# Ledger of designs, part 72: designed miniproteins, single chains, continued (5)

Each design is a single chain, and the fold is of that chain. pLDDT is the mean over its residues in the fold that is shown.

## One batch from the design tools (miniprotein)

Design m18648
Fold by ESMFold2-Fast:
Structure m18648 (fold): chain A 67 residues (1-67)
Amino acid sequence: MIEELAKKIKEKVAEMAGGREELLALGTGAIGGLAREAAEKVKPPEYTEEEVEEAARKAVLELVKEK
C-alpha cells in the first residue's frame, strides 16, 4: 500500500535527519530531498517507480502538515 510505503519513508527521513525534532525544524525543500533519498533506501522491489514517487510525495505532505 502506498500509505505504508509513505510511513516507512517518513520514518527513514526522520532517522536521516538525526531525529524527529530535527526533521520538524527543516524547510520543505530539505524534507523533499531527504524523502527522495529515503524512498530509494526503503523501497521494496515490488513497487513501481510511480508508486515510490507518490509515496515520497505523500510522506513530504504529511511531514509538512505536522509542521
Scores: mean pLDDT 73

Design m18649
Fold by ESMFold2-Fast:
Structure m18649 (fold): chain A 110 residues (1-110)
Amino acid sequence: MLAQLRAQLDQLRRLVEQAEEYLKKGQDLLDKAEKTGSADLALEAISYASTALTLAELAIERADRERRRADAVDPALAREFERILEQGREIKERALELLDRANDVLDKIK
């Protein structure tokens, strides 16, 4: 149980890191789209934001499930999963905001 929970925590940390990387790339692409009026860059920003959203939602679901399992075995591990859950929710909110902004930019270019 404990070794499996730690392995899941490591996987979730990597998933959150990937979500943050996609979010950062999406933000950079959107900034370029706004400056250049590029529909292609706006569409690419939407793609990165959508991927970040999907990864964040997956991290939230898995972290919540594993947190409940960890709470019965190791409360310190449960707190680590709770931290992942909080990070996932923050990334999800930022990804949704980026997606809305990218769609607005795309609509203005068209």
Scores: mean pLDDT 88

Design m18650
Fold by ESMFold2-Fast:
Structure m18650 (fold): chain A 106 residues (1-106)
Amino acid sequence: MARPAAVEEAAAWFERALALLERPDVSPERLMRELGLSEETARELVELRDESLTDAVQAVAGAALLVAGGPPAAVAALPPRLRRLAIRVAAEVLGVPEEEVRRYVA
């Protein structure tokens, strides 16, 4: 299902994302720089983390799984807000349109 290189890249990205989200001082600007996210996506992820670190971690885990080419069913099972964010983050990390990632999850 997933290529070995894509799995390793997704795992490394997820480790960086997790470390950043666990910081109480993380800024949207830092997520943009270190994770390659847009300002809108970075702001939404920081807001989600401030509401629930667990939900933010689930969203970035879903994104990493999509980047790795893993099973889309795991992301489809996420709550709508987390699923939308996971899809958007994965699209930005992969440099593809969000609609392409949405078609993969559907």
Scores: mean pLDDT 83

Design m18651
Fold by ESMFold2-Fast:
Structure m18651 (fold): chain A 93 residues (1-93)
Amino acid sequence: SARDRARAVLVAAGAINRGWSPEEARAMALAGGLSEEAAELAGRLVEEKASLAELGRRLLEIAEERAGEVGDDALREIGEALQAADLSSIKRM
């Protein structure tokens, strides 16, 4: 789901910030209740060493995809903060 993909991107951001492996990111996503597909996305983003700007862009795309469902203002705010390299917003997760 779009929510699971957004959560996968946030797991990847946290894993990259902590220097975790792709396997650790994947395991954390699964432990958090994400689908196997979303967990694989988290691991792949860590393996590819995705920048905070790329992760922020992906979150903004997911927020736009969900614009008609529930106000994902939090995802948009976090995505914008990641693009600005401001990790303080992750504490609001």
Scores: mean pLDDT 70

Design m18652
Fold by ESMFold2-Fast:
Structure m18652 (fold): chain A 76 residues (1-76)
Amino acid sequence: HMALRERLRKAVDEAEKLLKENKDKIPESTYKLFEGSIKGARKALEDPNLTPEQAEMIIRHVEEEIKKLKEIKEKS
């Protein structure tokens, strides 16, 4: 299932970039919530036992966070 790992990696990379770009534009509490979630997804990528089902779930969550980060950026 290397395609799922690649998809997850790209999602995490994009989320990390968006979070960093918006550091000064979002409340610190909100930043810390996104940061924690994204770090969790990064750690999952490092797990050799990551299942396809887990990868799909994490991808969905990270993609939702990316949407929220883009919305915050647009409203600022």
Scores: mean pLDDT 81

Design m18653
Fold by ESMFold2-Fast:
Structure m18653 (fold): chain A 56 residues (1-56)
Amino acid sequence: SHLEQAEKSYELGLERLKEGDRAAALAAFDDARRNAEISGDEELKKKAEEGFEKAR
């Protein structure tokens, strides 16, 4: 489902950010944001957007 994809992509974004791979983190957080928006999870979308800003 889009919600499951958003959760997995968000977790991947956090892992990539911890590893210092900012480019991969940005891509993962953007994927999480899109899937959270499709699923209607506004809190997860907000977390993904915050993660994206941290990875910039």
Scores: mean pLDDT 87

Design m18654
Fold by ESMFold2-Fast:
Structure m18654 (fold): chain A 80 residues (1-80)
Amino acid sequence: SKILEELKEQAEKLKEEILKKLDEAKTKEEIQKVVNDGMSQLRKLVQEAMKKLSPEQLKEFEKHLGKLFKELTEKVREKL
């Protein structure tokens, strides 16, 4: 599905933006702000996916997001 592919691409772009901002962040407060802002953006993307995707497509998208969240969590832990 084109919609599923577009949402996955948006998630990957958001991940790259968050990772870049995390690399630039120097203080714990800056890291926390980047995480909070990034999580808010990803949450909005999930809400959009819930409205547009079929149940099967949504499960596939959620698996994709699970991997993305693991990568972000590991980066945050390395940075702290």
Scores: mean pLDDT 85

Design m18655
Fold by ESMFold2-Fast:
Structure m18655 (fold): chain A 80 residues (1-80)
Amino acid sequence: MKAELARRAAELYKQAVKLYNKGEEALKEGNKEKAIELYDKAIEKLDEAARLAREAGNVELALTLDKQKEEVLKKKEEIE
């Protein structure tokens, strides 16, 4: 079960990275509204990944994911 939770957290993290990169592309194209939407989706995936990491007992991974979520939140606030 813990290994499964860790794999699920990694999958969600990969999804979050893809969403964040799409948001960066949207921002570069001048589509601020789309960038914010994509960052929100990335934040949701990072939050779920951090929750699963905590359930798996991987505190270090959970802290790393929480930090990544904070970075995306700051980026969103910067462009709003």
Scores: mean pLDDT 85

Design m18656
Fold by ESMFold2-Fast:
Structure m18656 (fold): chain A 65 residues (1-65)
Amino acid sequence: MSLDEARQKLRELIERNRDEPFRDLVLKLTKLVLELSDTLSPEQQSQLWAEFGRLLAEARARLEA
């Protein structure tokens, strides 16, 4: 799996679950990142976790707006 494909899967999961409680979104997203990380190199894993943090910040900001 490519890093770009992994990032796209994270974005799709957030959009699909945008109406769920933030806790449930975080749990689902964390599970997906762990599953995707097993298919990536260590360098790509680092970049995927950075994207995960950024997407969580965006999701939290939407809830606080």
Scores: mean pLDDT 78

Design m18657
Fold by ESMFold2-Fast:
Structure m18657 (fold): chain A 76 residues (1-76)
Amino acid sequence: DLEKKIKEIVAEVLGLKSPSLVTDDSSIYDLGGNDSLILELVNRLEKEFGVTIPRPDALTLRTLKDFIDYVKSKLS
């Protein structure tokens, strides 16, 4: 389950107590993220799914849904 795995990785990178705290509309920045944590999240997703996320693309991603949609687009 790709969406569940991305949600778990987001929660781990942001140091959240539970993946249930992350919803599709959750802004990574509102959850205590910053550009450094976004880049760490991107590195985790690249390793987990075998995708490449260029830095300019990574810095446009803000919500859980943005990350899910991006990874899905690279796997299709």
Scores: mean pLDDT 79

Design m18658
Fold by ESMFold2-Fast:
Formats: structure tokens, sequence, C-alpha cells
Structure m18658 (fold): chain A 96 residues (1-96)
């Protein structure tokens, strides 16, 4: 169901927007890193690592949006959503 569709999508994006594909791939790698961190810590991501995750997700989301804007509007919109969600996480972490 899932793996082939993700790989095909990344390959298609890479042909049209190599930089956007690279940023998206980095975002997927970031997600994998956070799963590994949670696994090491008994199912919980430490607050400091969650902050690092959100900061990197914000940067990558903005990069995806910028690099995909002219070639893939749907991917650009996804990048904007990633950035917005990361900003909300950072806002919550800054509160208390």
Amino acid sequence: MSQKAVEEYLEEVRKLSPEAAEALEEYMELHREMREEAEKNGGTVPREKLREYAERALELGRKIAEKARETNPELAALGEEIARQAEEVLRMLEEE
C-alpha cells in the first residue's frame, strides 16, 4: 500500500524540484530520528529534542514551500503546513 507510493512521489518531486525533494527527504529522516529517540527513552521524546525537532521541521517546511512554489503547488502547500505546525509546537514549548 504505502512504501511504493512514497518512493514514486519522491522520485517525481526530485525530477521537477531537486531541492524540494531533498528538503522533503530530510523532513522524513527527521521523523525517523524522533522515533528512534522516543524508542531510546521508553516511548517519550525529551522536551529539548522535541524543540530541536520543531525548529528543524520549521526550517525544512519553509524550504519545501520556497523550492516547490513554482513547480509543485501542492508540495509547496504541504511545506507551509509543516512550517505552521512546527511554529505552533515551538509556541507551546515557549509558554511553559
Scores: mean pLDDT 79

Design m18659
Fold by ESMFold2-Fast:
Structure m18659 (fold): chain A 71 residues (1-71)
Amino acid sequence: MSEEEIRRERELVAERIEELEKEAKEAKTKEELEKLLREAQALALVAGALGDEENLRRARELVKELEEKLK
């Protein structure tokens, strides 16, 4: 990947994490929470692959929050 492509991917990951954080606050059903958890896990993997430590930490925090809500 080019440096420009990596920057664009990091920006997209950051935007999607922000959207998921908002959706997590609004989610009322177990099904919605499970969907958000899977997406947050995928974003953590992508952020890690891109070397984006900040977004990886944010995605991991979101995963933990969603896992707690699903207990």
Scores: mean pLDDT 82

Design m18660
Fold by ESMFold2-Fast:
Structure m18660 (fold): chain A 63 residues (1-63)
Amino acid sequence: DPLEEFERKIIEIILDDSLTNEQKIEEIEKYYEELLKKVDDPEVKKELDEIVEKVKATLRAEE
């Protein structure tokens, strides 16, 4: 399940205390971009985009 794998990866990145919030955003965007190349379902792509935007907004607000 690409959404479940993506959520797991995002949690790993967010919980990594060695990374700054900016570095976390960069790692999330990189993983998202790679995943979009492999996902063909437009509904899954929409959910991935919504998750990425929410996480990025949260990390920027914590800055």
Scores: mean pLDDT 77

Design m18661
Fold by ESMFold2-Fast:
Structure m18661 (fold): chain A 113 residues (1-113)
Amino acid sequence: DLREELIKRLKELTKKAGIDLKDEFIEKVVDNILKNINPEVLKSLDKITLDKVLVLEFLKQIKDPDLEVLDSGIVKYKDKEFILSQDATEEEIVNFLKEVSEELKEKLKPYLK
């Protein structure tokens, strides 16, 4: 089941980054991906590209007027810019999440267990 696989993967990535998200929020993120992207397209993506889609959609669901998330992998928060490279490894994706989540620490509280 694609939905269950995406939920499991987002949980794994965020836990590796030290982020313990509420199950309800993870499900909401995945449901938004499935609503906006054709499932056949999602199934055709390589593992790393899918990981990036999951991470960027997670960040897009955080309600903050100072947070802008671009599909290119550019994330802007106030005067700071974080870049998720197109060539990013899983380790670099996890490190990107760690850096962004530390900056967003207070804003993440409503979404954490």
Scores: mean pLDDT 86

Design m18662
Fold by ESMFold2-Fast:
Structure m18662 (fold): chain A 63 residues (1-63)
Amino acid sequence: MDALEYLDKGAQALAEGNYEEAVRYFEKAIELDPKNKFAYRLLAEAYEGMGETDKAEEYRKKA
């Protein structure tokens, strides 16, 4: 499995409102490809959806 596969699964979970699952997939994508700025942006969106505004801001700054 590559980083793109985890990004796709995370994006689907995010679209369905499964924010905790989306976070787990995006974290795996970042572990495989830490240079992918888009993964950090998606992770920030997942945290925003959960009301974790401070975490969302931290990940937006990394994107």
Scores: mean pLDDT 82

Design m18663
Fold by ESMFold2-Fast:
Structure m18663 (fold): chain A 64 residues (1-64)
Amino acid sequence: GAADALERLARESPDPEARRHLLRAAEALRRGDSQTAARHINRAAEAEGVSPEELSERISELIA
């Protein structure tokens, strides 16, 4: 699921700030808190210098 994809992306991310936000997003999704998850995904994208749309595409590829 999406939470597992976020945890996988966190392990692969070289940026410790992005890793932290991806893990927090996964935790939020496991609790059913989609709003908190979205904020952390957005901050992870910012830390990596990519758009939230680009990061969402990476997540979607891992879920498929």
Scores: mean pLDDT 83

Design m18664
Fold by ESMFold2-Fast:
Structure m18664 (fold): chain A 60 residues (1-60)
Amino acid sequence: LTDEQLKELAEKYGLSVSQLRKLIEELSKVNTKEELEKLAKKYGLSVEQLYELIEEIISA
């Protein structure tokens, strides 16, 4: 991901770039659906929004 892509993605999901970078790092440690739900809640996202965000990161 470029800095521009990170900024656009952060704005789309109501996050700061710093929050998005931290979320991506935490996602690398997630292994269960329960951990994904907890992570989504921590960042003020729905589980559906978090899945969409993951898909956009993988596609970039």
Scores: mean pLDDT 81

Design m18665
Fold by ESMFold2-Fast:
Structure m18665 (fold): chain A 84 residues (1-84)
Amino acid sequence: MKPSEKVLEAEILLAFARMALWLGMPELAAELAEEAIKLYEEAGVKNPSAYVTLGKAYEALGKKEEAEKYYKKAKELGAPEELI
């Protein structure tokens, strides 16, 4: 898979992760966001919004420590706090 194809797939997965959160499916949202992050990393792209989505998923699962780690990662990558 070419890097540009990985970014496109990551963007699609991240969109589905956000939809899963809206539907009250945080476990699915976490899985989709983690796969999106993996594809972004393989493409050499940093996407802070993927970490925000993953943090929200873990927060919804009651995993506060994991959520805080991903929110910190998102901030380090330039995500505004309003997305958290």
Scores: mean pLDDT 80

Design m18666
Fold by ESMFold2-Fast:
Structure m18666 (fold): chain A 66 residues (1-66)
Amino acid sequence: MEDAVERVLESLSAASEEEAFRTLSEIPGVSPEKARELARLASKGEVTEEVREAARKLAELRIKEA
């Protein structure tokens, strides 16, 4: 799981803010305003507790889709 989370974080930091916003908007229950703020932080490489938790939820979604 942690490897998947780190890969998501690296992907988000390499993406544009708009690409990160689109990806974060896939998380169920995340508002557009929250997704935008998380995208802004993640695209700058700012790993806050909320950004890491969002990356974990994205990693879990990818596992469930497989």
Scores: mean pLDDT 77

Design m18667
Fold by ESMFold2-Fast:
Structure m18667 (fold): chain A 56 residues (1-56)
Amino acid sequence: SMEERRREIVERALPGYKRALELGDEAAVERIVQEVAELTGLSPEEARRLLEEGLA
């Protein structure tokens, strides 16, 4: 399903997202958010929210 595909994409992006945050690499954070948004069809804000939820 589209929901399962979105979950997979976010889960695959989480390690890189977490590392970028730990390093303070704002360019990498924005690149990952944009990539997830494009792959999922979500807005950048929604993609970022899902990535942040996945870190919990």
Scores: mean pLDDT 85

Design m18668
Fold by ESMFold2-Fast:
Structure m18668 (fold): chain A 56 residues (1-56)
Amino acid sequence: MEKKQEELRKLYLEAKELGALTPELHLEVRSLVKEGKYEEAIELLRKKIAEAKAAR
């Protein structure tokens, strides 16, 4: 659990720095974290980061 929380935090910051963290994405990630769905939150952030990098 600890390692997943750290990975989630790093991905969240990366998405924010890339400008990929929309209000909708922020709320969705927060909802998943509240439900304990850390893997789904991590996967969603990775997908959005990859899309942002591809658009560069």
Scores: mean pLDDT 79

Design m18669
Fold by ESMFold2-Fast:
Structure m18669 (fold): chain A 63 residues (1-63)
Amino acid sequence: MTPTQKRIIETYIELAKEKGEGPSLKEIAEASGISVGTLYRHFKSKLELGEAATEEVLKKIEE
């Protein structure tokens, strides 16, 4: 995973924890300090990003 992809995933997880719901791609991009276009370069959809974030959370919990 690239440093940018990791930052996007971590930002998504943080925002989801704060709001108790899934953040928009625009909110994730703004919080990560990147453009929405750059976010789409790394993740083709919000679903793909959500799946990647879920895997990271599960790996962290389950080791």
Scores: mean pLDDT 75

Design m18670
Fold by ESMFold2-Fast:
Structure m18670 (fold): chain A 81 residues (1-81)
Amino acid sequence: MKEELREEAERLIKEADRLAQEAAELYAKGDYKKAAELLERAAELLEEAARLYEEAGDEESAEAARRAAEVARALAEKIAK
């Protein structure tokens, strides 16, 4: 059970990383609106990963994921302006 939660959280982290990389490419092309949307989606996935890590008892990974989500959301807000 706990290991399945951790595996799910890791999958969400990988998807969030993929979205962040795609957002960076869109930003470089001047598509700021889509870049911000992908970063907001990445933040949502990182928040879900943090919840799963907490349920699995992995407090360190949960904190890291929550911090990454805050960074992604802050960047999305900055880019959207």
Scores: mean pLDDT 86

Design m18671
Fold by ESMFold2-Fast:
Structure m18671 (fold): chain A 62 residues (1-62)
Amino acid sequence: LKGAIVRAIKDYEAKEAHELSLKKGDIVKVLEEVSEDWAYVESLKTGKKGIVPKEVLELLSK
């Protein structure tokens, strides 16, 4: 996933300050894979960065 442009497949609400809230359809760039379940991403819509669950992301190029 690192370096990939991906889309949020569902809404996600941040539970901590370092998490990023997403709306379904938001486009983000994956900057780092933090764990098996979490990715550090940048929102292309807002420019904000934070971690999100990988389960809410879909690859656009596949």
Scores: mean pLDDT 78

Design m18672
Fold by ESMFold2-Fast:
Structure m18672 (fold): chain A 83 residues (1-83)
Amino acid sequence: SEEDLRKAILYLNKARKLLEEGKVEEAIENLKKALELAKKAGASEEALEAIKKAIELAKQGKVEEAIKHIKKAKELLRKELEK
């Protein structure tokens, strides 16, 4: 649903802020919530892979790369809202 896509974007935004604050474990929890909502909404495989990659990179402590993939996922989900 559109509501689930909007919620996924909000969780991605929260995860990015938490990563910038050094709260990596809390960020990963928010990324996992974003992934579940995006899957429920029928988001593209590219968007889902971007969220999964952000989770993997955050777990590895690669904060800047994780944020890059969060930004990619947000842009893909925003485009899906415009259709």
Scores: mean pLDDT 88

Design m18673
Fold by ESMFold2-Fast:
Structure m18673 (fold): chain A 69 residues (1-69)
Amino acid sequence: AERERLLRALRAILARARARSLAVDPSLSDELPEIELAADTSPEELRAGLRAAARAEGLDEAEIEALLA
């Protein structure tokens, strides 16, 4: 499903952010934060969140569009 694909992409971006944070501060938890989303979170909201997270992690627009394709 589209939502599942977006969640998978979001988890990948969060994993990159976590790896970067652990490189700076190894005292951080070894567990990835659970993605707690409301059941009514729309695919459009997930796409918007994914775009913002990917941009924050340094991906350009072409890479972001590839993730959302």
Scores: mean pLDDT 64

Design m18674
Fold by ESMFold2-Fast:
Structure m18674 (fold): chain A 94 residues (1-94)
Amino acid sequence: SEENKRKAEALKRAKTYLEILTDQAIAVLPYDREYAVKLLEQAKKIVTSLLPELKPLFDKMIEAAKAGNIDELRKYSQEVLEKIDKAIEEVEKE
C-alpha cells in the first residue's frame, strides 16, 4: 500500500541519518566525546520517533561513547541498524 511505502521510506531515511551521525560520532570520539554524544542523541531522537522500542539500545550507544569505547559503540550501532532493516522488511511485506 502507499501508506506502507511511505512508512518504509521514512525508516530508510532514518537509517541513512543514523549511519551518517554514528559514522561522525565514531570518527570524533577520540577527540571530542561530548560532540560524539550529541550526534548520538540526534540519531536517537530521529530513530526513536519511528521505533521507540530502540531507546534502550541508543542509551547503551551513548554510554559507550561517554566511556570512549569505540568497539561497543560500533557493536550497538550495528544492532540498531539490523533492527531498522527488520522493521523495513516487515513493512515492505505488508
Scores: mean pLDDT 89

Design m18676
Fold by ESMFold2-Fast:
Structure m18676 (fold): chain A 58 residues (1-58)
Amino acid sequence: SLGDLIEKLRKVGKEKGLSDEELAERVRKIMLEKKLEPSIEGLEEAIKELLKELGGEA
């Protein structure tokens, strides 16, 4: 599940012209803003949120 979300995020990011480093920074920002825990579940939630912001599927 997490691996599938990461692959989806990389693909959407590439289509939007975002690097892996920029995607990682945006995920980190979402985790901080939503006060998500540094866990697999928190990371999945942050990735889903970023996918929604970029217009992708959750």
Scores: mean pLDDT 77

Design m18677
Fold by ESMFold2-Fast:
Structure m18677 (fold): chain A 83 residues (1-83)
Amino acid sequence: MSDGEKLQEANELVEQGERLAEEGRYEEAIELYKRALRLYEEIGDDVGVARVLRKLAEVYEKQGRLEEAEKLREEARAIEDKL
């Protein structure tokens, strides 16, 4: 799979995850976001990594998983500070 194909798949997974999260299907949204995260990391897309970490943090926060959400926000901020 090319970097362009991985980028497209990662973006589509984020959009699908957003729809699932809006429906309250948090576990399924988390799975898609984690798949997107792996693809962004493989291609070195730091903007995509930071974006999906923030999406994961939002879902964890909605689940009451506040410590996990905070760690993900800190990871996203550390990446964004280097952009």
Scores: mean pLDDT 86

Design m18678
Fold by ESMFold2-Fast:
Structure m18678 (fold): chain A 84 residues (1-84)
Amino acid sequence: TTRTASASGDSVEEIARQLAEQLGVDYETALRAVEKAAMRAIVRSPDLNGEGEGSAETADGTLTVRVKVENGKPVSAEATYTAR
């Protein structure tokens, strides 16, 4: 089973909160994936505008998040949760 979610916000914390709520995963798992994705977006984008992907494992599956960054700040994310 695969669940999808999207979120918009001005911080990794706000985006992670929305994704955790929509996908039924814990906040710490969502935060870890969002932080990883946002960091990758920033590191790979010299103009601080870009996208990055991060993932986190749970007992029951894998969360994958793609975060969009503008001016060095996260603005939105798309996520998929794939159950084992």
Scores: mean pLDDT 83

Design m18679
Fold by ESMFold2-Fast:
Structure m18679 (fold): chain A 55 residues (1-55)
Amino acid sequence: SGGGAGGAAASGGADGEAAERATKYALQNDPEKAAEAMGGSLEDGRRAAEEAAKG
């Protein structure tokens, strides 16, 4: 961030951020990291991220 209005394309609140990060790890072929990012639920993280993406 740089005090530039922070015009982010993706939103969804803090919950969505964790899920999206976990999804990225899973897509990078690193499901263990994805699970860690969410706290031990990589599958739930992927579902939440997918839902957030369409909503």
Scores: mean pLDDT 61

Design m18680
Fold by ESMFold2-Fast:
Structure m18680 (fold): chain A 85 residues (1-85)
Amino acid sequence: MKELEEILKKGLEELKKAKTEEEQLRVWTETGYRVMQLAVEKGLSEEKLEEIAKVLEEAYKRALETGDWVGEMEKAGKKILEIFK
């Protein structure tokens, strides 16, 4: 739980500091990778891994359309925390 919260907090802090779309995309991708790596390490089921991937994919699509990378990461992070329980 604390590890996931730290990953999400760092990702949000880096997104808030990102000055370009390229930096925002990099931070998003790195944060998503770390979340998925932690989920695998904690032994989450395939069903939960698919749910996390779907949450991240849908949030990413919305962020690309709206430019609201921070807001979409906050929403995705809350949903992912629930999936980890």
Scores: mean pLDDT 84

Design m18681
Fold by ESMFold2-Fast:
Structure m18681 (fold): chain A 59 residues (1-59)
Amino acid sequence: SEKIEMALNIAKEVASLLKTKEEQERVIELAAEKLLEEGVSEEDVEKVREKLKEYIESL
């Protein structure tokens, strides 16, 4: 849970500093890959993807 929350917050901060949708969407994939490597479940990673996608679409 802490790893997920930290990754979400970092990814949101990074995405907010980027100006293009392409770069913002790359942040989603990088965050997902890192969480999977750290042993987070695919279900929880999918929730992170959805939250980041929603955030980016609101920028």
Scores: mean pLDDT 80

Design m18682
Fold by ESMFold2-Fast:
Structure m18682 (fold): chain A 56 residues (1-56)
Amino acid sequence: SMLDLTTELSREAMKAYVEGNKEEFDRIIEEMKELGKEKHAETIKSAFEAVKKAEG
């Protein structure tokens, strides 16, 4: 289902972020946007960027 696919992509995005793979993270976010999940993808990206700012 689309929900299951979105969950899988979110998990893969988290893995890429933890591994420091910026290119893979950005690719997954773009894939989410292409699936019509643009607001969800933007929320995930903003959350990770906010965490990075707080930790830096």
Scores: mean pLDDT 72

Design m18683
Fold by ESMFold2-Fast:
Parts: structure tokens; C-alpha cells; sequence
Structure m18683 (fold): chain A 71 residues (1-71)
């Protein structure tokens, strides 16, 4: 569901941002970036699904995440 994808996107973005903030190695930086990108992908998919279903509120929430509310 688009709602589930949005919730997962927010969680991944938060986790990725926390990892980047506390990263001590390039591998940890890469892990943080990968989690953020995964979250971005889920938010984009959620936006497309919500727009297809005509759920403007859910589509707007996904757009907010894509506009930089990730983490």
C-alpha cells in the first residue's frame, strides 16, 4: 500500500541520516547513503501509486518526503 511504503521510506531515511551523522568509516557512510536512497525509491513508488488511486493527501505526503523531509 502507498501508506505502508511512505512509513517505510520515513524509517529508512531516519536510520540512514543517523548512520551518516555517526559514521566513522567510508563503509558506514555508504550504508547510510544506501538506506536514504532506498527510502527515496519507496517514497517515489508511493507517490505514483497514490496519484494513480487519486489519493491527493497521500501523494502530497510522498512529495514532502521527496522534497527533503527524509531524516
Amino acid sequence: SPEELIEEAIELAKKGKELLKNAKTLEEVAEGIALILRGVGLAYEARLLAEREGDEELAAKAREILEGKLG
Scores: mean pLDDT 82

